Designed miniproteins, single chains. Designs and how they scored, part 27

Each design is a single chain, and the fold is of that chain. pLDDT is the mean over its residues in the fold that is shown.

## One batch from the design tools (miniprotein)

Design m914
Fold by ESMFold2-Fast:
Structure m914 (fold): chain A 100 residues (1-100)
Amino acid sequence: SIEELVERLERGVETLIAMLEEEKKTADEERQKALDIVIEALREGLERIKEAAKTDPEVAKRLIELLGEFAKQSFSVTSAEEAKELVKKFKEEAERLLEE
């Protein structure tokens, strides 16, 4: 069910955020800024998926796939500017999915 998918996603996102918070402890200032941007985008993406799942399970599934791709691409981000550009790209795609 969509509820089971969202529950598994929430656990995965919480685990990933915990790992990124640990990485921040040894990261330089620029990497810490990039990680903060990625962490907040992961939280926002999860909340967007939870809201979409209440009304449109098919849109929620597409948003889950999009958040997964964001997470994969976030591992290659080394600066705050790259993180902001990545977040902008995925936010625009999420908004497109929500517009029909």
Scores: mean pLDDT 87

Design m915
Fold by ESMFold2-Fast:
Structure m915 (fold): chain A 82 residues (1-82)
Amino acid sequence: SELDKLFEEAERLVDEMERAVQAGNYEEAIRLGKELNEVLDKIDELIKTLSPEEQKKAIERVNEIERRYLRAFWELQQRLAA
């Protein structure tokens, strides 16, 4: 489905962002984070069209990606401030 493809893209982007932060490639991490947020916005629009049961499952998956993003973003901010 279109939603599954967007989730696969978002998970790929957060994986790449985490690796970029670990590698010290902070400009790449910032770029990947911006792309991730664009994909998450598209996911949010599609979630609005789903049944309540499907919305719940999709929101849980979004929340996991957002938790990973926030951890990576926090680590990025700490490293840039050092």
Scores: mean pLDDT 89

Design m916
Fold by ESMFold2-Fast:
Structure m916 (fold): chain A 83 residues (1-83)
Amino acid sequence: MKKALEEAIAKAEKELAELYKDVTSDDVLDKVYLPVFSWEDGKPQVELVALSTETALEINRKAAKESLSVEEYAELVKEAAEK
């Protein structure tokens, strides 16, 4: 179980690295991709959700302040993407 989740995370990190491989510290990003973890059919899944940089920062501040669970964080990211 934990190993399957770690493999899903590693895959998402590799995909993010490909998306940002040419990004430097001086680049301005209009949007970012956040990994969202969920369970479907008893298997861990990772979805990359595109959000504005502003919205992503707001969600991350709330997650840090309120110690959100993985599921609560996923719900916030998905809700923000629907707006």
Scores: mean pLDDT 67

Design m917
Fold by ESMFold2-Fast:
Structure m917 (fold): chain A 69 residues (1-69)
Amino acid sequence: SSMPLREVIEQGPAEDQERMLELVREVFGPDGPEWPLEEVLRRANELATDENAYLAVYAASLHVSASRL
């Protein structure tokens, strides 16, 4: 089963976590970090034209640095 997005982000570099959480809140709203990763991915696909939503989900799922998000 999918972990909450927050837990995925918290497995990444500490210096990037706050920036990623802020971006997720801006794109998906304040509850975004608490959604299961698979649900976030599904919602990002629905927002295919929203570049920021797609980048936030992609970076989180790969534990990629948030330097450009």
Scores: mean pLDDT 64

Design m918
Fold by ESMFold2-Fast:
Structure m918 (fold): chain A 72 residues (1-72)
Amino acid sequence: SEELLKEIQRLEEEISKMLANIDKLSDKQLQELIAKIDRLKQLIQQSDLPPEAKQQALAILDAIKELLKKKL
């Protein structure tokens, strides 16, 4: 749906802005970023994207989450 795509785009923009300022984020803000990534993963899984595109996107998001967890 158009609403799903808009929510995905909004989360991608928010996550991108937070990642650009990652060194300035508090532990609480890093946890909030991880939660946003988890929400984005859920929306991608619900989307009509091709299976390979979903697999690639989810793998990248999981790699980012692991790097963020190491900063906590």
Scores: mean pLDDT 86

Design m919
Fold by ESMFold2-Fast:
Structure m919 (fold): chain A 77 residues (1-77)
Amino acid sequence: SLDQARQLYQQGQQAYQQGNYEQAFKLFDEAARLAEPVNPDMAADMYRKASEVAKDNGNYEKAKEYEKRSEELERSS
């Protein structure tokens, strides 16, 4: 599952670079959820990336939600 999370993360980064913000967000979110039960630190980084993409897409509520999720994982792991 971590290999799947890393692959999705790479796809998310490529989508983000191409300006496909909705697709990038979905890929980072899925990657984070797959990583979370095995590597919370990696998941926190992925949720933070999803937050960044959401902000760039003008979805500030989603950006704050995912930033808080990232911070919670960093504190609890």
Scores: mean pLDDT 86

Design m920
Fold by ESMFold2-Fast:
Structure m920 (fold): chain A 76 residues (1-76)
Amino acid sequence: MLKEVRERGKKLLEDGEKALAEAKSPEVREMYQEAIELAKQGLKLADSGTAAGVAQGEEKLRRAEELLKEAKEKEK
């Protein structure tokens, strides 16, 4: 459970940072930066070890995934 959340967050950070480096527009870069920040917050919440923290962490990671997808769509 926690291992999966951590792996998911780490992958989001890696994907977000790569996308940010390659992003051409300032608006898309801002969206990638926000997704990276949400992923960092999600990982921190999950690392709290509380059930509430893990649930909130998952929610932050889900929002980061959605924002990363929206940014990629907008880049097209």
Scores: mean pLDDT 80

Design m921
Fold by ESMFold2-Fast:
Structure m921 (fold): chain A 80 residues (1-80)
Amino acid sequence: SHMDEKKEELEKLMQEYGSLYQKVYSSAYNSSDHDKLNQVTQISTDTLKKVSDYLEKNDIDGAIKTVEESTKKVKELGES
């Protein structure tokens, strides 16, 4: 169904986000970049809360948008 397709999209985006998060976190940890560690962990905490809130409201589009925006933030942080 259309909703099942969106759930699969969200799951895929969350996996891509998680992989990128791990790369940026590990890089920052290995370089002792405390500012970057604080920023990436804050992005993760905020992302998980927003995704949870949207899913509780049955707003899967809001959850998808949140993961996409957070993925961009983590990518930009990793490139800094």
Scores: mean pLDDT 89

Design m922
Fold by ESMFold2-Fast:
Structure m922 (fold): chain A 94 residues (1-94)
Amino acid sequence: KIQEEIDKAIKEVEELRKNSAVKTPETEKIYDDFLKTLEEAKSLPLEEQYRLFRELHDKYSKAKTGAGLFVRDITLRLMELIAKELGPTFRLPP
Protein backbone atom coordinates (compact mmCIF):
# COMPACT_ATOMS: atom_id res chain seq x y z
CA LYS A 1 0.00 0.00 0.00
CA ILE A 2 1.18 3.55 -0.82
CA GLN A 3 0.49 4.52 2.81
CA GLU A 4 3.26 2.11 3.94
CA GLU A 5 5.67 3.62 1.38
CA ILE A 6 4.88 7.14 2.69
CA ASP A 7 5.52 5.95 6.29
CA LYS A 8 8.84 4.46 5.08
CA ALA A 9 9.76 7.81 3.48
CA ILE A 10 8.95 9.65 6.75
CA LYS A 11 11.30 7.27 8.61
CA GLU A 12 14.04 7.80 5.98
CA VAL A 13 13.78 11.61 6.38
CA GLU A 14 13.98 11.36 10.19
CA GLU A 15 17.01 9.01 10.02
CA LEU A 16 18.86 11.25 7.53
CA ARG A 17 18.09 14.34 9.63
CA LYS A 18 19.29 12.61 12.84
CA ASN A 19 22.56 11.46 11.22
CA SER A 20 23.39 14.86 9.67
CA ALA A 21 26.56 16.29 11.25
CA VAL A 22 25.79 19.81 9.91
CA LYS A 23 22.36 21.40 10.32
CA THR A 24 21.63 24.59 8.36
CA PRO A 25 18.37 26.58 8.37
CA GLU A 26 18.02 25.75 4.65
CA THR A 27 18.32 21.94 5.06
CA GLU A 28 16.13 21.92 8.22
CA LYS A 29 13.40 23.83 6.33
CA ILE A 30 13.61 21.33 3.43
CA TYR A 31 13.17 18.39 5.84
CA ASP A 32 10.32 20.11 7.75
CA ASP A 33 8.48 20.97 4.51
CA PHE A 34 8.94 17.41 3.18
CA LEU A 35 7.71 15.78 6.42
CA LYS A 36 4.66 18.08 6.40
CA THR A 37 3.94 17.14 2.76
CA LEU A 38 4.30 13.39 3.47
CA GLU A 39 1.88 13.59 6.43
CA GLU A 40 -0.60 15.68 4.37
CA ALA A 41 -0.42 13.16 1.49
CA LYS A 42 -1.54 10.30 3.81
CA SER A 43 -5.06 11.85 3.99
CA LEU A 44 -5.37 12.40 0.21
CA PRO A 45 -6.54 10.12 -2.66
CA LEU A 46 -3.83 8.63 -4.90
CA GLU A 47 -4.24 11.14 -7.76
CA GLU A 48 -3.84 14.08 -5.33
CA GLN A 49 -0.88 12.34 -3.62
CA TYR A 50 0.76 12.11 -7.07
CA ARG A 51 0.14 15.82 -7.78
CA LEU A 52 1.56 16.84 -4.38
CA PHE A 53 4.72 14.75 -4.83
CA ARG A 54 5.13 15.97 -8.43
CA GLU A 55 5.01 19.60 -7.24
CA LEU A 56 7.75 18.85 -4.69
CA HIS A 57 9.83 16.90 -7.22
CA ASP A 58 9.63 19.82 -9.68
CA LYS A 59 10.63 22.27 -6.91
CA TYR A 60 13.74 20.20 -6.08
CA SER A 61 14.52 18.90 -9.62
CA LYS A 62 17.58 21.21 -9.84
CA ALA A 63 18.46 21.19 -6.12
CA LYS A 64 22.06 21.91 -5.09
CA THR A 65 21.82 20.64 -1.50
CA GLY A 66 21.94 17.00 -0.40
CA ALA A 67 18.61 17.50 1.39
CA GLY A 68 16.97 18.86 -1.79
CA LEU A 69 18.38 16.02 -3.92
CA PHE A 70 17.07 13.52 -1.36
CA VAL A 71 13.54 15.04 -1.57
CA ARG A 72 13.77 14.91 -5.39
CA ASP A 73 14.72 11.21 -5.38
CA ILE A 74 12.14 10.13 -2.76
CA THR A 75 9.29 12.04 -4.46
CA LEU A 76 10.22 10.41 -7.79
CA ARG A 77 10.10 6.96 -6.13
CA LEU A 78 6.68 7.69 -4.60
CA MET A 79 5.33 9.11 -7.90
CA GLU A 80 6.41 5.96 -9.79
CA LEU A 81 4.73 3.72 -7.19
CA ILE A 82 1.47 5.74 -7.29
CA ALA A 83 1.45 5.82 -11.13
CA LYS A 84 1.78 2.00 -11.21
CA GLU A 85 -1.10 1.63 -8.71
CA LEU A 86 -3.34 4.06 -10.68
CA GLY A 87 -2.67 1.99 -13.82
CA PRO A 88 -3.17 2.58 -17.57
CA THR A 89 -6.05 5.08 -17.19
CA PHE A 90 -3.81 7.58 -15.35
CA ARG A 91 -2.64 10.46 -17.55
CA LEU A 92 -0.43 13.40 -16.61
CA PRO A 93 -2.08 16.77 -17.36
CA PRO A 94 -0.46 18.51 -20.37
Scores: mean pLDDT 78

Design m923
Fold by ESMFold2-Fast:
Structure m923 (fold): chain A 58 residues (1-58)
Amino acid sequence: DKVREMIKNGESDEKILELLSTYYIPGISREDRLKYYRDLLKSGKSMEEILDEIEKRF
């Protein structure tokens, strides 16, 4: 996965969020996904934790 490779390579959260915003999730708009991910980061979750939760459930 390109997103996991970006995390592993130490890319910034903002660049990873930009890529994640293009990843299609049925029933959720790009803006709603971005808001959700940003809110999780603000709550102290890492980008890797967010991705793990999404990929494991999807």
Scores: mean pLDDT 73

Design m924
Fold by ESMFold2-Fast:
Structure m924 (fold): chain A 74 residues (1-74)
Amino acid sequence: MAYDRAIEGLRAAKTPLEFDVWLALAEISIAIDILNGDYETAAEGYRRLAEVLAEKGAPPELVQMYRDKADELA
């Protein structure tokens, strides 16, 4: 599954390019869930993405943005 691979990639990312590529893949996978009407899966995707970004030390405003996106889909 593309999303799970993206999350693993984000956790393992060691360079800005690796981080950007895996983040983009995660966002694309969530966008596909939204296009398919799978809003619950998309919301869970954004919540998990926010958690991983927090673990990686991303800025709090970026983490909160993804949490807000998840809440909007619920």
Scores: mean pLDDT 83

Design m925
Fold by ESMFold2-Fast:
Structure m925 (fold): chain A 89 residues (1-89)
Amino acid sequence: MLQEILDELAEELHNNKELSEEFGKWLKEKAVEHRERAAGLTPEERRLLDAEVVVEAAVKVAEMLGRKDDARFIEEKGRELLERLRAEA
């Protein structure tokens, strides 16, 4: 299930200091991009952007850990969730 995959990714990332530091640097760069993109958005658009960034972060962790199949699964499930959020907006 998705939750089990996310829990495993979090544990592996926590136990790998080098990858945790690399992911932290990536998050800082993405936080700057997110802040700039969010500044011009409506609350609804910002919720979509926030969800997109969370999906990107989860996929990035899976890719960094070499878990390519899990990265694809998270990307596909994230896409489904984002499509539902867009339809509800």
Scores: mean pLDDT 80

Design m926
Fold by ESMFold2-Fast:
Structure m926 (fold): chain A 95 residues (1-95)
Amino acid sequence: GMRELELLLEVQRAVAAGDTERTLALVESPEASPAIMELAVRQLAARGEVEAALRVIEIMKSRGIEPSSETYKLLAEAAKEAGDEELAEELEKLA
């Protein structure tokens, strides 16, 4: 729907601007779909913002939404790039 597209575009803009606080506020919205949350995790991971991506995953889990295996795989790759091998191994087990 139009609201979903608007929220998706706002999340993309917030991540591109490095505005972590706004990104988290947008995904905490009750209007944030699982697809928008998955997109946020993937985009944060692509920018190396591993802690912010984990926070989005916590929000997903609190709502009963399980992240996709591909989302966990991308976040594991970002964790490796950040030098956190232990976190990367944990995320790969969830993929």
Scores: mean pLDDT 84

Design m927
Fold by ESMFold2-Fast:
Structure m927 (fold): chain A 91 residues (1-91)
Amino acid sequence: SAEEEKKKIEKLKELTKGMEDIKLSPEEIEDMFGIPYEKLKPYLPKPPDENGEYPFPDVVIAVYKYVFDPSVPKDKIIETLKEIFEELFKE
């Protein structure tokens, strides 16, 4: 439900609180999460900054939205990330 999604996003914001100064380039996003930047880009809430970088909390939320999107084909990397998010939400 929309309320369950909102709670999960709020939990991710809490877990990444204070990490807004950590900025990731498109290359660093791909290296860290194994998702091509072009596939993840539609899920990012804002354009990149003047250096082409994104705040870490925004990237984590985008990855969450991407891996749980039912229209996205599931490969081993996506299933692994999905399992990591499920573990984070078990508390």
Scores: mean pLDDT 83

Design m928
Fold by ESMFold2-Fast:
Structure m928 (fold): chain A 80 residues (1-80)
Amino acid sequence: SVVDRFNELAKETQKRVEEAAENNDVKRLLEILKETLERFKELAAEMEADPSVPEEVKEIVRNVIKHLEGLIKKVEEEVK
């Protein structure tokens, strides 16, 4: 299901973030977050079109994406 794909992407992202953190590579971390955001947006669009997904879950996903976008922007501003 689309929810299962979302959860799998989240787990993969956690591992990639941990690896980047171990190397203290802020640029790599930022690129990982940007790639993940794009994939999350694609999955979120599928979830929006799926009537079996509860509205509460859709709202949570929308908020997570919005906060991730804000975090990425803040990190970019602090690095440059």
Scores: mean pLDDT 77

Design m929
Fold by ESMFold2-Fast:
Structure m929 (fold): chain A 65 residues (1-65)
Amino acid sequence: VKILVQGSTALDQAQITAVVEKFGGKVVSSTPTQAVVSVPSEKSNEALSALAFLPGVDSASYLEE
C-alpha cells in the first residue's frame, strides 16, 4: 500500500524512513515537503497513524493501488 505524506515545511526524511522501515516498508519517492512510501497492507493503518503524528506532517493519506 502506498501512503502520501505532505508537510507545510521541510519533512524530516530520517524520521519518515525510520517509521516506514519499522513497519517493513520503504520510501518510494520524496521531495522536501512530500514523500510517497510503500508499506505492507496489514501494517498500513499503524504506519499511516505514525506518519501523521510526525513533526511537520500536515496530512498522510492512502494512494490508489
Scores: mean pLDDT 80

Design m930
Fold by ESMFold2-Fast:
Order: C-alpha cells, then sequence, then structure tokens
Structure m930 (fold): chain A 65 residues (1-65)
C-alpha cells in the first residue's frame, strides 16, 4: 500500500520531509484523517523552513475546520 511504501521510506530516512509529507497524504487518501494530521504536524514542526513543512501547516489548517 501507499502507507506501507512511505512508512518504510520514513523509517529508512527519518529526516526526509518529502517522504513524511507523502506519508501524510497517503493516510489522508486512505481516509485516516487523524493519522494524516499527526504526520503533517511532525513535518510542520521538524521541517518548518521546507516547502513540505509549509504545505503541511497549510493543510492542517484546512483539515481542522
Amino acid sequence: SEIDYWSRKTSDDPDDPEALYNLGLAYLDAGNVDAAKLVFRVVAERFPDTPEGKKAKELIEKIDK
């Protein structure tokens, strides 16, 4: 699954904001909004200066409405 693919990538490289962001998107696509929000918060907190961190923060705001 997409979740398994990105989970493996984030385990192999925990400092990859792109892989973490894609893991969040995979959870969202699977309908697991709570898991997606947790992953996006991690990306936004750990990598705030990256494009992925900024996108994750914006996406959390849209989901939490």
Scores: mean pLDDT 84

Design m931
Fold by ESMFold2-Fast:
Structure m931 (fold): chain A 88 residues (1-88)
Amino acid sequence: MAPFVAAVAESEKKVLGINTDLSKEELIAFLEKRQAELEKLIAETDNPYVRKALERELKFIRDTLEKVKAAKNKEEAYQVLEEESKKR
């Protein structure tokens, strides 16, 4: 089972050398990039179990991205990310 996405997003930002204190717009860009990467991985995978796990993650990213776009500031955006992570 995948860890919650907030922890994965933080780990990925750290690996990329990105400051974890991203603006709302930078967080949106990060999530949109992650969505595109997941869609590519889903298209390339031949393992149905892996595909289902990736599709579940993609749904989480899409739902989170929509709510993050509605947020007024980065603090609200990060709260949305944490709340959506708990629903996985």
Scores: mean pLDDT 70

Design m932
Fold by ESMFold2-Fast:
Structure m932 (fold): chain A 72 residues (1-72)
Amino acid sequence: SSEIDQLKSELLGLALESTDPALKAAVLRALSVPNPDLELLKQLLEAARAQDAARAEELATQIVRKHNGEAA
């Protein structure tokens, strides 16, 4: 959806501007998922804006697991 594309673009921008390698890795991992869960992606954007790498890593893991059909 256009909303997912907009969120992905904003997340990529934040990752590129961040100096935190853990935050960059978490965001890029989530962005590798073609159709991520919209609610989880919104939460990831909030974590990235707050520069909360630990929360971003948790959310990226949930996005990847949900995409793989694994329990979140």
Scores: mean pLDDT 84

Design m933
Fold by ESMFold2-Fast:
Structure m933 (fold): chain A 69 residues (1-69)
Amino acid sequence: EEKRKELEKKAIEYEKQAADHTAQSNALNQKAIDDPANYEQYSTQAAAHNDKAFELRKKAEELRKEAEK
């Protein structure tokens, strides 16, 4: 059971990191709206954070599936 607990703990860590990246992406998208002169910079950074969030959520899901074996 120790192995399953460790996989679940790791999945939770990735989910927390993904949530942080999602929050950063949302904040950057808001900055892009509030400061159109820097829209491309903020939008690009927001997209990068969103991509990281997606990958981290996928990693977490894979770990949860592994824990269920």
Scores: mean pLDDT 84

Design m934
Fold by ESMFold2-Fast:
Structure m934 (fold): chain A 96 residues (1-96)
Amino acid sequence: FGYLKKQAKKLALEYFPNKEATLDEIKAIVATVLAYTNLAPLVPKKTLVKWVNTDFKDLPSLKYSKLPFNEILAEIDRIAQELVEEKVLKLVNERT
């Protein structure tokens, strides 16, 4: 899961040149990274497409309350852990 956080932080640098972002934008970046990382084999393609379309397509382009970059990195870590745990748990339950 360290790879997910690293790639999400890299995308944050690309999409947030002013070094600020909303929680929705951070969540969209994490969902996008999860969809296209080496973690993809752990998640059905149908679920990955839903995450990307739900979180990334609705990216608000810094239109809400903003976080400074050091807090963005902390929220990426938190949201990445939360999303991975939530979706992995759901997949395990669906297999039973």
Scores: mean pLDDT 52

Design m935
Fold by ESMFold2-Fast:
Structure m935 (fold): chain A 105 residues (1-105)
Amino acid sequence: EIEELVEGLEDEDPEVRKEALLKLGELAKEDPLKVTKAALEALKKALEDENPEVRQAAVETIYQLHKNLVPLETEEAKKLLEELKKIVDENEDKLVPLKNDDFLD
């Protein structure tokens, strides 16, 4: 299921890419480590997507991953949080709506 969703992020249809991102965000509630590891490269590409709704879905997915990784307090979770922070820092302009109000709350 996670692997199929990651493949969906490379689909030609922006609606399919958006839906795949949002579903990955939902799965982040169940297994944030596995989802983050599988989707990290695809999330970076999605933040640079030509479609603004796909970029927004990538932002929402990163927020869900961050929120679910923080309470784990494991070394692996800390590594993945640093990787997500790096992606966020590289794409600050696209994350302004979440970064200012919700991302650090």
Scores: mean pLDDT 75

Design m936
Fold by ESMFold2-Fast:
Structure m936 (fold): chain A 84 residues (1-84)
Amino acid sequence: SRREQIRELLEEYYVNKSLIEKLTELLDRHKVPVALLRRVLEQGQLDLLLALYASEEELKELGFSEEEIKILRELAEKRRSELL
């Protein structure tokens, strides 16, 4: 399934099971394409992708501060055509 593919990709980059499950649920909920996720992980740009798809509350649940969310969203919007 898409969820299983997302989890397997995240496990290549992360070891924290709680974080992997939260990210898997978020990315699956927002229907993020697996090919896009793979590219973004390879480029170290997952934070920017999350800023484009996730709500402020979802980003806070992942541990981002309000200041970090603002900066990430500004950068992600500027780079939207490159990321998507």
Scores: mean pLDDT 87

Design m937
Fold by ESMFold2-Fast:
Structure m937 (fold): chain A 103 residues (1-103)
Amino acid sequence: MSRETIEKLREKAKELGFSEEEQEALVNAVQIIEDVARFIYGLTGDKTPIEIAKQTVEDVLNAKSKEEVLKALDDGIERLKPYLPKPLWEEFEKVYNKYKSKL
């Protein structure tokens, strides 16, 4: 994820009243979604996961509340789920939930 995107996510989180720990958890949760999308693209050549990750970032940046941020993250990860074999999905979901649990 670019430094510009990270800074925009942190500023959005501050605007919505997230603590500094929650801001870092949000950045890490979005990074996992982007990493999963790039991993799928590397395996399949399908750009759709990259567009899903990009849309998830935009949805988070356009969120009006903490609840909308959480919904955008969950919607993004669920849209990526059909692109991965179940064992790989379960490993990514563990890492995602580690960060989401702090939000």
Scores: mean pLDDT 84

Design m938
Fold by ESMFold2-Fast:
Structure m938 (fold): chain A 100 residues (1-100)
Amino acid sequence: SSLLEELERLLNELLELGEEIVKRTGDPRLAEQLKRLREAAERLLETLSEEDFLEVERHALAFYTLASRIGAEQNDAELLAKAAEFAELLSRAAALARSI
């Protein structure tokens, strides 16, 4: 399915951006949330279930919230920009997941 291929692409872009954020911050809490997000994304691609999508969204929102907080506390404009891009990719992935 072209929609499934696009969802996989968006989830991979989301995880890659997450890795950049983890590398930039060195924060072990972000590393743990990214690991949980990766596991949830892999499960979603296997099942395509609403429950597994909600799990992806839960871990992604936790990651975004923490990254944005760190960016604000450190006055790191680049980190805040990456967090905003992460939220945009999540929104696109969410829209596609609901279409499958």
Scores: mean pLDDT 88

Design m939
Fold by ESMFold2-Fast:
Structure m939 (fold): chain A 72 residues (1-72)
Amino acid sequence: SMKEVIEELVELGRRLKEEGLSEEQISRAMVDAALSRLTDPADIAAAVMEAARELGLDMRVVAQAFIEAQLG
């Protein structure tokens, strides 16, 4: 479900933050994880943005990671 994906992304982001990764690295990892779980771009964006909000990440950095993932 969407809720389970968001919870998995929050856990991933929390772990990467504890490891000292940058917001850009965390955002890219979360986008990549969401892409592996979801197929609809709107659902991917919604899940990543909600997880990023819970983690206190900069939404501009998250949006940039999403754009970069879409371009390949």
Scores: mean pLDDT 84

Design m940
Fold by ESMFold2-Fast:
Structure m940 (fold): chain A 82 residues (1-82)
Amino acid sequence: KERVLEAMRKVEELVLEGKSLEEIRKVLEELGLSPELQRRLLSVAEAMQSGEGTEEDLRNAGILQLIAEKGISVAEAEKILD
């Protein structure tokens, strides 16, 4: 729960610092997040860096926010957004 929130904050910080997606990926690996959560966080980071978000990037941001706020699983967050 708290780990996802911390990861989201860390991604935002790293993007603002001008870190590359590869550097952000390494930090997410160090946090011990699942590969699925790492992929979703990287999608959000890419959208932040470009200033352009796809519908998938917005969906990934919504899933991560629901996990952080409600402490639910990825599958449960996907069901809420679907």
Scores: mean pLDDT 75

Design m941
Fold by ESMFold2-Fast:
Structure m941 (fold): chain A 78 residues (1-78)
Amino acid sequence: GSFTEGEGAGRLIAESLKRAEELNGSDEVIKKAVEEAIKEIKKLSKEGQEGAKKALEELLPELSGKAKEGVEEVLKEL
């Protein structure tokens, strides 16, 4: 499969949040991961931001717990 830069960024962010929950699961760690994700997405072009949003929305049904909540928080800021 191929991804745009934004779609790739969105997928990496979802995996990062999932890993943060699996490794630690603390609210503080997830909050910091969400803040960094929002910052990184906002650095992308408009097309890149739309691609990241699309990738996160597509991955949302595969997520649970704090990782899902983190992705939902990122999506609210886009």
Scores: mean pLDDT 78

Design m942
Fold by ESMFold2-Fast:
Structure m942 (fold): chain A 78 residues (1-78)
Amino acid sequence: SMEEELRQAKEARERGEKLLADVRETYKTGSPEEAIEAGRRAVDELARLAAEGTPLQQKAFSDAAGELVRLIEEAEAE
């Protein structure tokens, strides 16, 4: 149903936001290397989820992955 698809899309956004928040925390409290490693794992997880998801889930996961890639690039510049 449409309601089910919207619920799944919301859960996808929340998962992406949590992964991004966890990597940001690692970047602030850990080393740049730890943040890069955590970010790469998060991007791989989001890519896997996007491949199996609905179009709305794929967009949510891809948006989160884009933000994580930006954060990894920032950490690599340290």
Scores: mean pLDDT 82

Design m943
Fold by ESMFold2-Fast:
Structure m943 (fold): chain A 85 residues (1-85)
Amino acid sequence: SAAEEAARRRALELATRAMLRVREAANAALEAGDEAAALRAAVAGLRAAIAELDALAAAHPEDRAVAEEMRAQAEAELAELEAQL
């Protein structure tokens, strides 16, 4: 249905934008020559992305599986980065 297609598109767009923001923040900090700032920016971005994916899953249960998959990927990356702090 159109509603299902809209929901799937919304889930993919939100998750993709969240991950792109993480990468942009990390790259900006690295270009500034501050690896610690890049790491902190990536951690903050991943936490924000996880919160957005949780909100998406709550608001759009039809997108829950996609949101949870992306959330798991973000959580794995977050755990690796937090271990470096």
Scores: mean pLDDT 75

Design m944
Fold by ESMFold2-Fast:
Structure m944 (fold): chain A 90 residues (1-90)
Amino acid sequence: KLSELVSRMVGYVLRAIGHVLDGDIEAAVESAKQAEEVGKQAMQISSKDDQISILQLVANTLEEILKADPENEELKERLEEVKKQIEKLK
């Protein structure tokens, strides 16, 4: 069910932000990857507008981690890919 997947995704987003606040960037990146994976599952059963909202939440999460680790090339590339997906859905 979409609401259950969204709740799980939000849980991982909150964990990622918590890890950033604790200075544990490696744990934050791992939680963000889990949020992205659950987000992909949610998008398969979502409307186009809901897919944009899910991708925007992923982008915002990656941006928060990137503020703490601005030289992380992998995060920069993943953020740009998510932004491209959002533009294609508009």
Scores: mean pLDDT 84

Design m945
Fold by ESMFold2-Fast:
Structure m945 (fold): chain A 75 residues (1-75)
Amino acid sequence: STLEAALAQIEALADQIIAALEAGDFETAHQYAGQLQQLLQENLDLILADPEARARVEAIAARVDAAIQAANDAK
């Protein structure tokens, strides 16, 4: 489905953001974050209408937030 394809792309972008943050490549992380935000906005109504999709996006957001915190803690 369109939603499942969008969720797969969102997960792939989140993985790329996390990898860039772990590498200290903040410019690349920022670029992928912009692409992630665009996909979320384009699919917002579909995500909000589906509790499983919402839970998956929340889990992805938690992983990205944890990676940002770890990057900050690494100094």
Scores: mean pLDDT 85

Design m946
Fold by ESMFold2-Fast:
Structure m946 (fold): chain A 120 residues (1-120)
Amino acid sequence: MPSKDELLDKRQELLGEAYDLILEKAPDEEIVKKIIEAEELLAKYAESLGDKETAEELRKAAEEIKKMLEEGKSLKEILQFAIDTLKKLAEKSKNPELKEVLELEAKQYEKLLDVLESVE
């Protein structure tokens, strides 16, 4: 298992890559792949904190994001779903460290949505 710091560093790298892909107008599939990988890293981070319930919800969110892409949902709808999911999980979190990370992750997805709206 990667360390907690390694999981958060890899997450930040993936979101930076997603940002660059949006600016380059890359295919939605490439951008969404980075989002799915970031959700899976957050699930591992939640498990590392002993929060198996939040980890399960994050994995379900990753599966739903993949399904949304396959059903032709827009990147905007997918990002909004990810933001809404992270905000709900942050509100329910009893772990202050996990809550802070989930809130920061939601803000990173809000930045991706902002850049997407600027290039569409």
Scores: mean pLDDT 85

Design m947
Fold by ESMFold2-Fast:
Structure m947 (fold): chain A 104 residues (1-104)
Amino acid sequence: SPEDKAIQLIILLQLFLIAASATIFVARQALKKKNYKLAEEQIRALKDLIEQIERLVSELEDLLSNNDLSPSLRSEIEKVIKKAREFIKKAKEEIKKLEEELKS
């Protein structure tokens, strides 16, 4: 059902947000220890995670547009989309900073 799909996508999105946050932390720690190879690997992983997060956000937006979902579920989807979009913006800024530090 559309509601079951929405719940699954919300859970997956939350898991990817946790994974992306952990990846940023590991990349930062790698740079502090001058482990540039690990930092580069984590930046690549973070870019892949952001792409997956953007895909999940798009799928949730499509569900909101094309399905008659309960008001409570609509509210939860809108809340998680907002959180994910704010995270994507900050994560992209973080990638830029990490890549600039690698060039130094």
Scores: mean pLDDT 89

